# Designed miniproteins, single chains, continued (6): the designs that were tried, part 5

Each design is a single chain, and the fold is of that chain. pLDDT is the mean over its residues in the fold that is shown.

## One batch from the design tools (miniprotein)

Design m20152
Fold by ESMFold2-Fast:
Structure m20152 (fold): chain A 61 residues (1-61)
Amino acid sequence: SDQLLEQGKQYVIKGAKAADEGKYVEAAEYYRKAAELFEQAGRTDLAAGARALAEEAESKA
């Protein structure tokens, strides 16, 4: 599912940009979406990383 992996990566990029701008609620939402897409792609490792980023963003929101 190369398409799901690419979509997940795009949401990580959007999350990182939102976090850089101090938009931690938006960043967490993007990271959560990335985690869902990575799980659908069968990439539990990437999904766990995206969830960790979401939890960090949520702690700063």
Scores: mean pLDDT 88

Design m20153
Fold by ESMFold2-Fast:
Structure m20153 (fold): chain A 60 residues (1-60)
Amino acid sequence: SMQEEADRLIAEVERAIQEGDWERAAELVKEAIDLIKDPELLNRFFQQYVAAVEAYKAAQ
């Protein structure tokens, strides 16, 4: 389902950010924009993306 795809992309982008793999994170953002056609699920992806970036910055 689209929700399962969104959950997968969220998990993968969170991992990429935790690992400092910004190139992979950018690829996953592009994949999310291309694949997640539901605006609510896409908004959830970006909320989790921002939270992961903020957590990474706080850990520096």
Scores: mean pLDDT 86

Design m20154
Fold by ESMFold2-Fast:
Structure m20154 (fold): chain A 82 residues (1-82)
Amino acid sequence: MSLDELQEKLTKMKNKKLPVEEVLPLLLELARINLLDSGLSEEEVEKILKETEKKLLEKYKNKLITVDELEDEMGEIITELS
C-alpha cells in the first residue's frame, strides 16, 4: 500500500471510534514506512512493530479507539523501543 493511500484511509477514519483491529494494521504500515525512511533496517523495524502490535492489542483488545488516540499510544511505544 502506498503512503498516500494509507494517509487517505486514516483520514477517512479520523474522529471515528473503530475496533483496534481495523485501525492498527494501517497505523503499523504507516509506522513501518516512517521507520524504514529514518534509516532503520527491515529487521529492526519488524522487531519494533511486532512488539508495538502486541502491546496495543493487549491494551485495547475488544475496545473502540480513534485513529488519533491509537497513533499517540503507538508513538509512545515506538519511542520507548527505538
Scores: mean pLDDT 82

Design m20155
Fold by ESMFold2-Fast:
Structure m20155 (fold): chain A 120 residues (1-120)
Amino acid sequence: SAALEEGTRLLAEGGAAFDAGRYEEAARKFREAARLAREVDPELAGVALYLAGEALFKLGRYEEAARAFEEAARLFLSVDPASGLAAEALEKAAEAYEKLGDEEKAREYRARAREIRAAA
């Protein structure tokens, strides 16, 4: 579809921006890629949100990074309940919550990631 072609292009452009240290541009492009892919390719949308989370984390925008990683995990789990990508996204959400001082939420997300990996 035209939306998936555009989403894939935005993923590539976001990746180039990320590699160049342009994290705000990368986050915007990854979020737009996720929006375009969400209904048609949930796994691609999950990848885009995971990468948006990484860019937001580099910017120190930890609350937004955590939310992006959480949404990525939900999308990955909607495709495969034993998804290793979902476990990675939850581990990254835990890192973001540690930066926010929310040690209880960080432990919760790490426990969920371990449960997913154990089920795989």
Scores: mean pLDDT 91

Design m20156
Fold by ESMFold2-Fast:
Structure m20156 (fold): chain A 75 residues (1-75)
Amino acid sequence: SLEQQRQELFDKLVDYVSEKLGIPKSKLRSISDVFAEITKYIENSDLDERNEIMEKVTPVMLELFRLQQQLEKLG
């Protein structure tokens, strides 16, 4: 289902961010939590580290937004 696909993709994003930033998954409960923690981390990061994180995160975030829009249109 679309809900299952969204959850699996979100879980992968949380796994990546938790490992990369060294923060517990309990702090990453929503897309907004993930975005807030990434923003906080990159504020103190160099340009190369910022680019690496954004290159990994941006396509996943975009796909999550598209799946959410599809779910809203069907429900």
Scores: mean pLDDT 81

Design m20157
Fold by ESMFold2-Fast:
Structure m20157 (fold): chain A 58 residues (1-58)
Amino acid sequence: DKDKIVKEIKKYSDELAGQGDGGRGQAERINEFVKNSNPEQLKKLLEDIKKTKEKIAE
């Protein structure tokens, strides 16, 4: 479900944008990557985001 993956990535991007200058820059890069990526690349990105978010939450 490509749309579900895109929504989850965008949710993370939006949260990053709320965290200040560094987060806003990362959010913009993520959104740009999503626009130019195929479904397999989007799935990889989501997996990477989940790993990063787990490290921050832990």
Scores: mean pLDDT 74

Design m20159
Fold by ESMFold2-Fast:
Structure m20159 (fold): chain A 106 residues (1-106)
Amino acid sequence: MRVTVSGAPATIPHGGSADVTVTVEGPERAAVLVRVMSPDGKTVLGAGQPVVLAPGGTATVPVTAGAAGGDGTVVAWAAPGEELDVAADGRPVGGTRGGEAPVRVV
């Protein structure tokens, strides 16, 4: 399974939202999680709601930035099926990291 970020904004307002387009390649349904990660990959700066995509599906996911600003990376993770576990800090517990794109929270 492969997930890609095919459309991402250059900037997201802090406390605001912007659309991210994700695509899954493969014969299976996939649960997809989109986050804006800090440069060290440890802090979630923005979050989209989990989405489930059909085989080879594409979705536009609204991503909402938190109060913290700065440089980040839009990252997508995918797992087969309809569930992707999320830790208390908002990061995925599993799944395949696929797509990434630079973004700034301003």
Scores: mean pLDDT 76

Design m20160
Fold by ESMFold2-Fast:
Structure m20160 (fold): chain A 55 residues (1-55)
Amino acid sequence: SAARAALIAEVVRRTNEIVDELVKKNPDASVEEILLETDKRTREFLAELQARAAA
């Protein structure tokens, strides 16, 4: 659906922003550390979007 495609695009865009910010702020962080923190923040963002849609 168009709504699902739009949501996926928004999540991808947000994930890229999180990665860029983490890399800039933590130049010595490992790839694994960046990926774990990115996953955590992306999941939090998705949960927030779902909570707002349910309210």
Scores: mean pLDDT 82

Design m20161
Fold by ESMFold2-Fast:
Structure m20161 (fold): chain A 55 residues (1-55)
Amino acid sequence: SMAAHEEAERLQREAIRAALAGDAERASKLAYESMLKAGKDEQAARQGAEAMASL
């Protein structure tokens, strides 16, 4: 849905901000939630979360 897509984009922006602030745990959690809201499967969401935590 469009609402889920908008929520995914909001969570992705928050994940990036958390990563830039050095909060890897928050960044990975937000990235995982964003990917799931965007309709990605759990494996893709986990990979995205790990990548965000590694910034």
Scores: mean pLDDT 81

Design m20162
Fold by ESMFold2-Fast:
Structure m20162 (fold): chain A 50 residues (1-50)
Amino acid sequence: GMDPNIVEVRKRVEELGGKVIGIWFGKVYVTFPEGTDVSELEKLPGLVVR
């Protein structure tokens, strides 16, 4: 099973039109469409915006 925190992060990313590109070294790597405000998500521990 997946960590509940990672599942929640994925849902939040999807809600904002983003995409999870991978989970490596205990960090979730995500990308968003140009112009998306991700400032709130950048504050989450273990999240990397690309």
Scores: mean pLDDT 71

Design m20163
Fold by ESMFold2-Fast:
Structure m20163 (fold): chain A 56 residues (1-56)
Amino acid sequence: MSVAEKAEKIIEEISKIDPELAKGAKKRLEELKKAGDEEKLEELLKGLEKYLEGLK
């Protein structure tokens, strides 16, 4: 499973709780996927994991 796929799953979980936060995260994920920057994708994933932990 790619870093981007993990990020997508976390965004989907966030969207059920806070759709506005999920919308912003989804937009950022698409930008980073388009750029092909795996290091920034990993950073986004870690940030999303921390965010989800705070929401639950």
Scores: mean pLDDT 78

Design m20164
Fold by ESMFold2-Fast:
Structure m20164 (fold): chain A 107 residues (1-107)
Amino acid sequence: GPRPPLSEEERKRLEFERDLLRGVADITLAMAEVFGEVTKELIENLKKIADEIVDLNARLTGDPEAAEARRKQIDELYEKALKLVEEGKSPQEIIELMREMIDLAEA
């Protein structure tokens, strides 16, 4: 059967956690842009943040199918970003893919 609805306290906590994670991602991306550096570790950390935002949104919306679709899109962008790092492509191209990944997680 359907899960019981989230309590008001649980909803506020999940929304706060989501907003905090988005803030961390935005600061991380802004720093990468200013310093012109993107590492594999940075991409892996942003991927972890994106996955956590998707999980929080799945709990908030109760839509696991939408969450699964977003995870697949995020995985594709993550793999593309890793290939760009290996190929020595510009930090700007990689940062743009990482922004798209975070935007998809939050949407």
Scores: mean pLDDT 86

Design m20165
Fold by ESMFold2-Fast:
Structure m20165 (fold): chain A 90 residues (1-90)
Amino acid sequence: MMSTLEIYKSQVELGIKTHIERNATVDEIISAAKGFILTMEKLGVSKEVQIKVLDYLKELIKKMAREKNWPESEIEKLLNAIDEEKKKIS
């Protein structure tokens, strides 16, 4: 059976790939990420799993945004926003 962590990692991967491929803005992606965190909280996902999912999202962003030739400043802004959300969870 897929673990809760594997399920949410798959969902966040699909979401970020879709946003990046559609040329979503950094602010739109940050908004979507915050919405995903709220969804995990409402569903009672553990803080440990939430943090691991966000770490996975950061690695996907580094890989995929660079492949789409995003400015490093925009990548840093998005990664910093996710790190601030991780601090709120922990």
Scores: mean pLDDT 82

Design m20166
Fold by ESMFold2-Fast:
Structure m20166 (fold): chain A 59 residues (1-59)
Amino acid sequence: GEAARRAAERAAEGAARAGASGMPPDATKQLAYVEALEAGADEELAEEAARRAFESAMK
């Protein structure tokens, strides 16, 4: 639902912020994925959150 999608977006942004602070991209991706799932996102939303965090960390 909307809450799960919003939680996944927040997980991606939190992990991206950690990546910007020097966390490796792979660790940032894993963090976003796990946090999105724990927040109630499904696997597809968690994978998208992980991808967004990875892209932000690689920039």
Scores: mean pLDDT 76

Design m20167
Fold by ESMFold2-Fast:
Structure m20167 (fold): chain A 63 residues (1-63)
Amino acid sequence: MVGDVVEATVDVPATSPDELELRRGDRVLVLEEVDENFWRVRNLATGEEGLVPKSALRVVGRA
């Protein structure tokens, strides 16, 4: 859900310019639910934004 802090459960490669690379354990803020498969997120450590598959993420809190 938008506003959730979510954590990468696996390493996530960026396969396109719009995607964000994540390492397992990285925490991101959900900015937008783009479609059924992808969320637009901000990496809380780097400030980088991009699309990440929601299946690779788990909710850990709220911002």
Scores: mean pLDDT 80

Design m20168
Fold by ESMFold2-Fast:
Structure m20168 (fold): chain A 69 residues (1-69)
Amino acid sequence: SSAVKKKRDELLEKYLEADERGDDKTAQEYLNKAISLIEDPAKAQQLENGLNDPLSRELAIAVFNAIKK
């Protein structure tokens, strides 16, 4: 669990770096990988489906930030 969280955090950092430089495709790929580390596969799949919508992308980031706490 702790190792999974650490891996997810690293992927989220890569997502933010790509997003900051405007590389939306690479950002989405890293975010999708981070979501795949969620223990509930059904929730992970729902978030992945939403990532095509920019608003859902922001929601996914908020979810990961909340879990990281």
Scores: mean pLDDT 64

Design m20169
Fold by ESMFold2-Fast:
Structure m20169 (fold): chain A 84 residues (1-84)
Amino acid sequence: MEIVVVPDDATGAEAIAATREAAARYPRVVVIAATEDTARAIERETGAVGVAVGAPVPPAEAAVVTAPGGGREEAVEQARAAGV
């Protein structure tokens, strides 16, 4: 299982690029973002499944975490708990 953490100061473009790179290596990728709106935006751009911090995480081989600050730590724990 792989967890890819996007830096707190990363742009939306960097989050999308990281998600596309993960999707090229793994058949199932989930993106965990600070908000539902951000998660859906990345989902539309990449085709990966997007979820907000605190929402149920579907089974995946890789998780891309784009939540900044305290939400980042929660998103990483959420991905680990989901078995990603």
Scores: mean pLDDT 77

Design m20171
Fold by ESMFold2-Fast:
Formats: structure tokens, C-alpha cells, sequence
Structure m20171 (fold): chain A 55 residues (1-55)
């Protein structure tokens, strides 16, 4: 029960982090690839944490 609520929070955090990194990439085009990589890492972190919480 608590794990499902925490999983939703983790997904929201990962989504916000990814969006923030993508926004930074738009502000700094020379670092866009770097920030896109960070956004993908944030989404992967969220997915892994949800799997750990729901396992």
C-alpha cells in the first residue's frame, strides 16, 4: 500500500528531473547531449526504484 504511493512519488520525481534536464539542454545547446543523457538516467533511476519498491 505505502509502496504504491511511494512508487507514484518516485515516478513524479523522475519525470520532473528529466523535464528539468531537458529544459537546461534547451538553455545550453552546447551541452544538450549531456543533459539529454541526464534526463534518460533520471527516468531509468525512477523505473529501477519503482521495481525495487514493488518487488
Amino acid sequence: MEAEEKAKEVLEQAKKAAEAYLAEGKRNPELRDHYEGLARTAEEWGRKKVEELLA
Scores: mean pLDDT 81

Design m20172
Fold by ESMFold2-Fast:
Structure m20172 (fold): chain A 90 residues (1-90)
Amino acid sequence: KVEKARELADQAVEAFAAGDYEKAAELFRKAGELLVEEVKETKSKEAAKELINLAFTLLALAQDIEDEEAAKRFVEIALELLRKLDEAEK
């Protein structure tokens, strides 16, 4: 699942570079959900670290988005993924 999550995150970065913030947000959410599931199933520290890095990437990208609604969506996804990670590690 970590490999597939990285692939989706790469596609999300490409969509972001193309200005398609809706598609980027959806792909980042899917990548994060795969990482949450991997942590739940395996307790993988590597998957948890990838998820934390993904959340920080979303927060960093949100700073560069001029569209306030799109920026807010990226922040909401990042915070949601971090909460799910906390629950998955228990």
Scores: mean pLDDT 83

Design m20173
Fold by ESMFold2-Fast:
Structure m20173 (fold): chain A 65 residues (1-65)
Amino acid sequence: MKKIALVGAATMEEAEKGGREAMERDGADEYIALEGWSTEEALRLAEELSRETGAEVGVAGTSPG
């Protein structure tokens, strides 16, 4: 099953770093960097993409704090 990680962060650079970590740690096949997205917004998108694509879509990059 294809695994996709959605990463929400304040900057694109932070989101891309989180995506690379998700690939290394969780074995994600690819990531989608979402600049300016909250974890809640990313979770909603993950549920929609999972339903539409049949892939395993998860979220990384929670707010520090």
Scores: mean pLDDT 75

Design m20174
Fold by ESMFold2-Fast:
Structure m20174 (fold): chain A 97 residues (1-97)
Amino acid sequence: SLAPDVREVTLPSAEAIDDLVRANPDVPMQFLAAPSEEHRQAVRDSVEPGTILVNSDLDHVSEYLSRRGGVSKEDMREGLLSQIARLSGVSVETVRE
């Protein structure tokens, strides 16, 4: 069978992200909390087929991951910005704008 196409969903809250993850426990997910389309496209190009791309505000993604990881929302935000920068090949400062 062919691998399923990459799906993109836009979610309005940390609760919506949690609900999506619980509904799809065996599906890989990648967060698109990047401010620019260029960064978002770099993430899309780097994920494997069958991944669900979660488009949401950086604050919502940071809150969701903070709740799961038991770390501060600010630390999760910085981690996400660093990951987005790494995947897009740009500096963290560029992603923060």
Scores: mean pLDDT 67

Design m20175
Fold by ESMFold2-Fast:
Structure m20175 (fold): chain A 82 residues (1-82)
Amino acid sequence: DLDEVLEALRELARKARERGDEEMAELMEETIKGVERIMEGKSPRPPPTPEELEELLETARRLLENYDAMEEADAKVRAAKA
């Protein structure tokens, strides 16, 4: 549902900012605003189909997994240096 998409997008924006990826953070924030406008009925676009929501969720989860892998790698480098 739209709430799951919003959560995934917000998490992506947060991780992108932590990584210094300003372009990704801005893109995610813009996407979040678009989804929120649809939920408020202020968007001229029709609500996303279930298939579109599933594709968005899959893409967001894949990107989150990539950030998690990078964070894990950084943690291992720090541990090896201690």
Scores: mean pLDDT 73

Design m20176
Fold by ESMFold2-Fast:
Structure m20176 (fold): chain A 49 residues (1-49)
Amino acid sequence: EDYKKYQLKLLEEMRKSVEEARKKATTPEDLADIDETLAVIDKQIESLK
């Protein structure tokens, strides 16, 4: 359980960094690319639950 929590924390930190980039993105294309990256991270998090 603890190792899964550690992996989840790393993925959550990665997700937060991408969310910060999303706040600064102003073009639809940049937002779409960021949303795609977030979806990949979210699926990785789901796979660990």
Scores: mean pLDDT 80

Design m20177
Fold by ESMFold2-Fast:
Structure m20177 (fold): chain A 73 residues (1-73)
Amino acid sequence: MVPEFPVASEEEVRKILKDAIEAEKQGNYARAVGLLLLAWLEASGDPELRETVLKVMKALNEGNLEEAEKIVE
């Protein structure tokens, strides 16, 4: 069975990514970076979820907030 502790769901990782996008929109880059790193670590057991995190990181690094929002929908 999968480990029960710690448990990070896809829903929780997507919520962290949405919070990171909102921080970026507010100009709080330090918070956005911290949340992206947290999402990356929480997704460590899921390669597809990690790819989603990387796509959001890339979009935000390129300043493309609209693309980042589309990825997490």
Scores: mean pLDDT 77

Design m20178
Fold by ESMFold2-Fast:
Structure m20178 (fold): chain A 66 residues (1-66)
Amino acid sequence: SIDELLAELEKLNPELAKMAREALEAAKQGDFERAERLLVRGVVENELSEEEIKLLNELGKLMNQL
């Protein structure tokens, strides 16, 4: 679930999890362009681990199903 992925992400990187939650709120409001922009910015501006990248990709897939 989205909540489980966010909890895992928060354990690894709380700042990245905060950004992912902001992207989720944008997606819930139908603003998928903003949601995608926030996720892409997080990947580009941070030196992410393989685990963090995997969690963000799974979150993005689930958000597209909202």
Scores: mean pLDDT 76

Design m20179
Fold by ESMFold2-Fast:
Structure m20179 (fold): chain A 61 residues (1-61)
Amino acid sequence: MLEEADRLVEEGERAYAEGKYEEAVKLFRQAGLNYYQAGDLASAVEAFEKAREAEEKAKEA
């Protein structure tokens, strides 16, 4: 689960860098859920914060 969450964060960061903000939001939210289910609350919060930032960028695009 943690390895999957780490991969989702990496994919979300790539989507964000490519300007695919809506895709990045989905990837970061999925990563946050995977971290939360694994009990890594700190990483879950960070992933959800990245999703929020990507969502704000999607509104500007």
Scores: mean pLDDT 83

Design m20180
Fold by ESMFold2-Fast:
Structure m20180 (fold): chain A 92 residues (1-92)
Amino acid sequence: MEEARELFKKGNEYFEKGDYDKAIEYYQKALDLFARELGGGSPEALFIAEVLENLAKVYEKKGDTEKAEKYRNQAKEIYRLVLGEDHPLVKK
């Protein structure tokens, strides 16, 4: 879990620098590691949603609106399941 969080942090650093390709690389590595470790486990679901939301933001910056929408919808679904439909993160 700590390794996936460090990969996410690295992705955020590249996103802030405008290196969108590197940001995507590290966000995907974080998701891959969580998929291997959790196998659909619930405790880290909000972290997975955060990674997906940041992937959506990067793809939007690259002009890939289809991928941006896909990842945004996946993040929103996790927020809905964990926090409930009335939570601000789901309604926005």
Scores: mean pLDDT 75

Design m20181
Fold by ESMFold2-Fast:
Structure m20181 (fold): chain A 93 residues (1-93)
Amino acid sequence: MEQEKIEEAREIAERTREALKGLREELKKLWEEDKEKAKEFIPLALAGLDRLEQEIEQAKKHFEDSPEAVKILEETLKEVQELKREIEERAKE
C-alpha cells in the first residue's frame, strides 16, 4: 500500500514537472516574440498554477498516511509556487 502511494505521488510529480517546463518554455517564447500575447497569457498561466497547487494539496490529503508520498508532493508544490513567483515578478516588468 505505501509503495503504491509513493508511485502515485511520483507520477503526479512527473506530470506536474512536465507541465511546468512546458509552461515556462511557452511563456519565454511568447515574451520574446509577442509581448502583448504574453501579457494575455500570464493570467491564464497563473490560474493554471493555482489549479495545480489545489490538486497537489488535495493529493497530500489523500496520501497523508504515507510520509514519503507527502514529501514528494511537498517538493512538487514548492516547484509550482516557485514558477508562480517567477511569473508574477516578470509580469511587473
Scores: mean pLDDT 83

Design m20182
Fold by ESMFold2-Fast:
Structure m20182 (fold): chain A 69 residues (1-69)
Amino acid sequence: MALEKAKEILELAFTDPEKALELLDELEEDGEVLRALAELLSDVPIKSEEMREFYLHVGERMAALAKKL
């Protein structure tokens, strides 16, 4: 479930980066999807500015969530 959502967002990051960032912003309280997404990103090379920005947004959301816990 969380992994499936993370996979969908990651696939969007390659085809529609803007929409992927919008969906990432909607994950404000979903730490399980953010963790699954971070694990998937560990196997993906950052070859574009859009992907780098997306990776940074995932890390920022995870850090913010960790501070709330």
Scores: mean pLDDT 71

Design m20183
Fold by ESMFold2-Fast:
Structure m20183 (fold): chain A 77 residues (1-77)
Amino acid sequence: TLLKREEARRAVEEALREAGLPQEVIDAVSKALEELPEEVTVEQAAIAASNAVMELGVGDIDKANRAIAEALRRVAE
């Protein structure tokens, strides 16, 4: 299923915020997702978000990746 980039971005930002990740992580992930095409696959969004978290190297990376996966799963349903 294709997601709208903006829907994926909002869901991921909200999930990261709820998980208590620092604003730096939320901002980095949001920026990475906004660089994607307007319509994206769950896989494309997950890879971009996860790469942003890994590249930044701040906060709980495992917690961030779990929040990202959960958010994208809910939007793709």
Scores: mean pLDDT 83

Design m20184
Fold by ESMFold2-Fast:
Structure m20184 (fold): chain A 64 residues (1-64)
Amino acid sequence: GDAQVEEGRRLMEEGRKLIDQGSKEGNIKLIARGIGLVLRGIGLITDAMLSGEISAEEAARLSG
């Protein structure tokens, strides 16, 4: 649903921020955590697409 898409987008944005911060600090654990959040966000958006809540084109934009 829309809430799932919004949550997926938030997780991806949070993950990107953690990757950037971890990269600047040389903190591999923080980078790994950020990657995990991005992947989870992609999963939520993909699941919403498979449920027919959003189009494939919209899912690609949100995931990329």
Scores: mean pLDDT 80

Design m20185
Fold by ESMFold2-Fast:
Structure m20185 (fold): chain A 59 residues (1-59)
Amino acid sequence: SIKETYEEILRLAEELESLGEKELARKIKEAADRLYEAGDLAGLLALKREAEERIAELK
């Protein structure tokens, strides 16, 4: 669901913050808030994928 995807993105942003990527985490949270408000599930899924890829690159 859109809410579940939004909540997953927020958790990924918290992981990015823990890895030292505080600015990127902030930008991802801001983008997630906009997409959630707009009801844009496709945009949220794309953002989730980008966050996951960035975390994978840091580990």
Scores: mean pLDDT 86

Design m20186
Fold by ESMFold2-Fast:
Structure m20186 (fold): chain A 60 residues (1-60)
Amino acid sequence: HMVEPKSPAARAVADAIIDYYKNTVKDKEKALKMAEGATSALSEEERKEVIDYVKYKLDK
């Protein structure tokens, strides 16, 4: 069980990556690489929350 990102910015990034996976790429590894790039401007804590949440959602 995983908690969603606490920050609105982190949550928006996570949701965008999950949507990208579902509707565009449909490749879990590519979605995770996008998560790494999209979170580079976030804080260390926000970045970890987004990546962990995306992994959880793609690998439930």
Scores: mean pLDDT 75

Design m20187
Fold by ESMFold2-Fast:
Structure m20187 (fold): chain A 63 residues (1-63)
Amino acid sequence: SGFTEKFLENVKAFLERLQPTPEARELYEKAEQYLKQGKDIEASKYAMEALRVALEERRRREG
């Protein structure tokens, strides 16, 4: 859906600013694959998890 596509776009923009780890990038790649399959719930779940991992890693680097 358009809402899920826009959500993934926003997550991608945030991830680029956070300089994400390979783990966060892999989770986002899974989100993109689910989006291509029309699985919006799974796509959103993996996109949120990618953001969570990237933010947690950012916090560790700044502490």
Scores: mean pLDDT 83

Design m20188
Fold by ESMFold2-Fast:
Structure m20188 (fold): chain A 60 residues (1-60)
Amino acid sequence: AEAAAEAAARATAAALAAARTQDEKNRVGHEGSRRLAAIPGVDDERADRLGARAATEALA
């Protein structure tokens, strides 16, 4: 579960980095958050932390 959540967060971060417009980045971010929340064993707070961390690293 945790490894799958980290993989989903990294995939979302890579997609955010590749996105060309702010609208596309917003869409990718929302999709990534939903994927993280859908993984069994990942609560909302963990999903938010993994997504925010991966996105920050990719966009830095």
Scores: mean pLDDT 68

Design m20189
Fold by ESMFold2-Fast:
Parts: C-alpha cells; sequence; structure tokens
Structure m20189 (fold): chain A 61 residues (1-61)
C-alpha cells in the first residue's frame, strides 16, 4: 500500500542519514518501518533502489 511504502521511505531516509548507506541493512529498515523484510522487498528490490527512491522523494518534496 501507499502508506506502507511511505513508512519504509521514512525509515530508510532516517537510517541512511544517521548511519550511512553501507552500515544500514534492509532488515534494520524493515524493523524500523514495522514491516517484514518480505514486505519491504515487494516495494524495493534492492537497497540501491530504496536509496534512489529516498533521494527522489527529498528532491520532489
Amino acid sequence: SEATRARILEAADRLFEERGFDATSLREIAEAAGVSVATLHRHFPSKEALFLAVVQRRLEE
């Protein structure tokens, strides 16, 4: 859902800012967003795809 996607992006944005890209795992992002890793993976196939979506969100909002 759109709400689930937004929560994942918010969690990823925060963790990438606080810890950096390399130190942040998809499992940690899923945990922070309150979703399963499988649910996160349905929205974003890779950590790179998630990072690009976070950057796009920052520039468009």
Scores: mean pLDDT 83

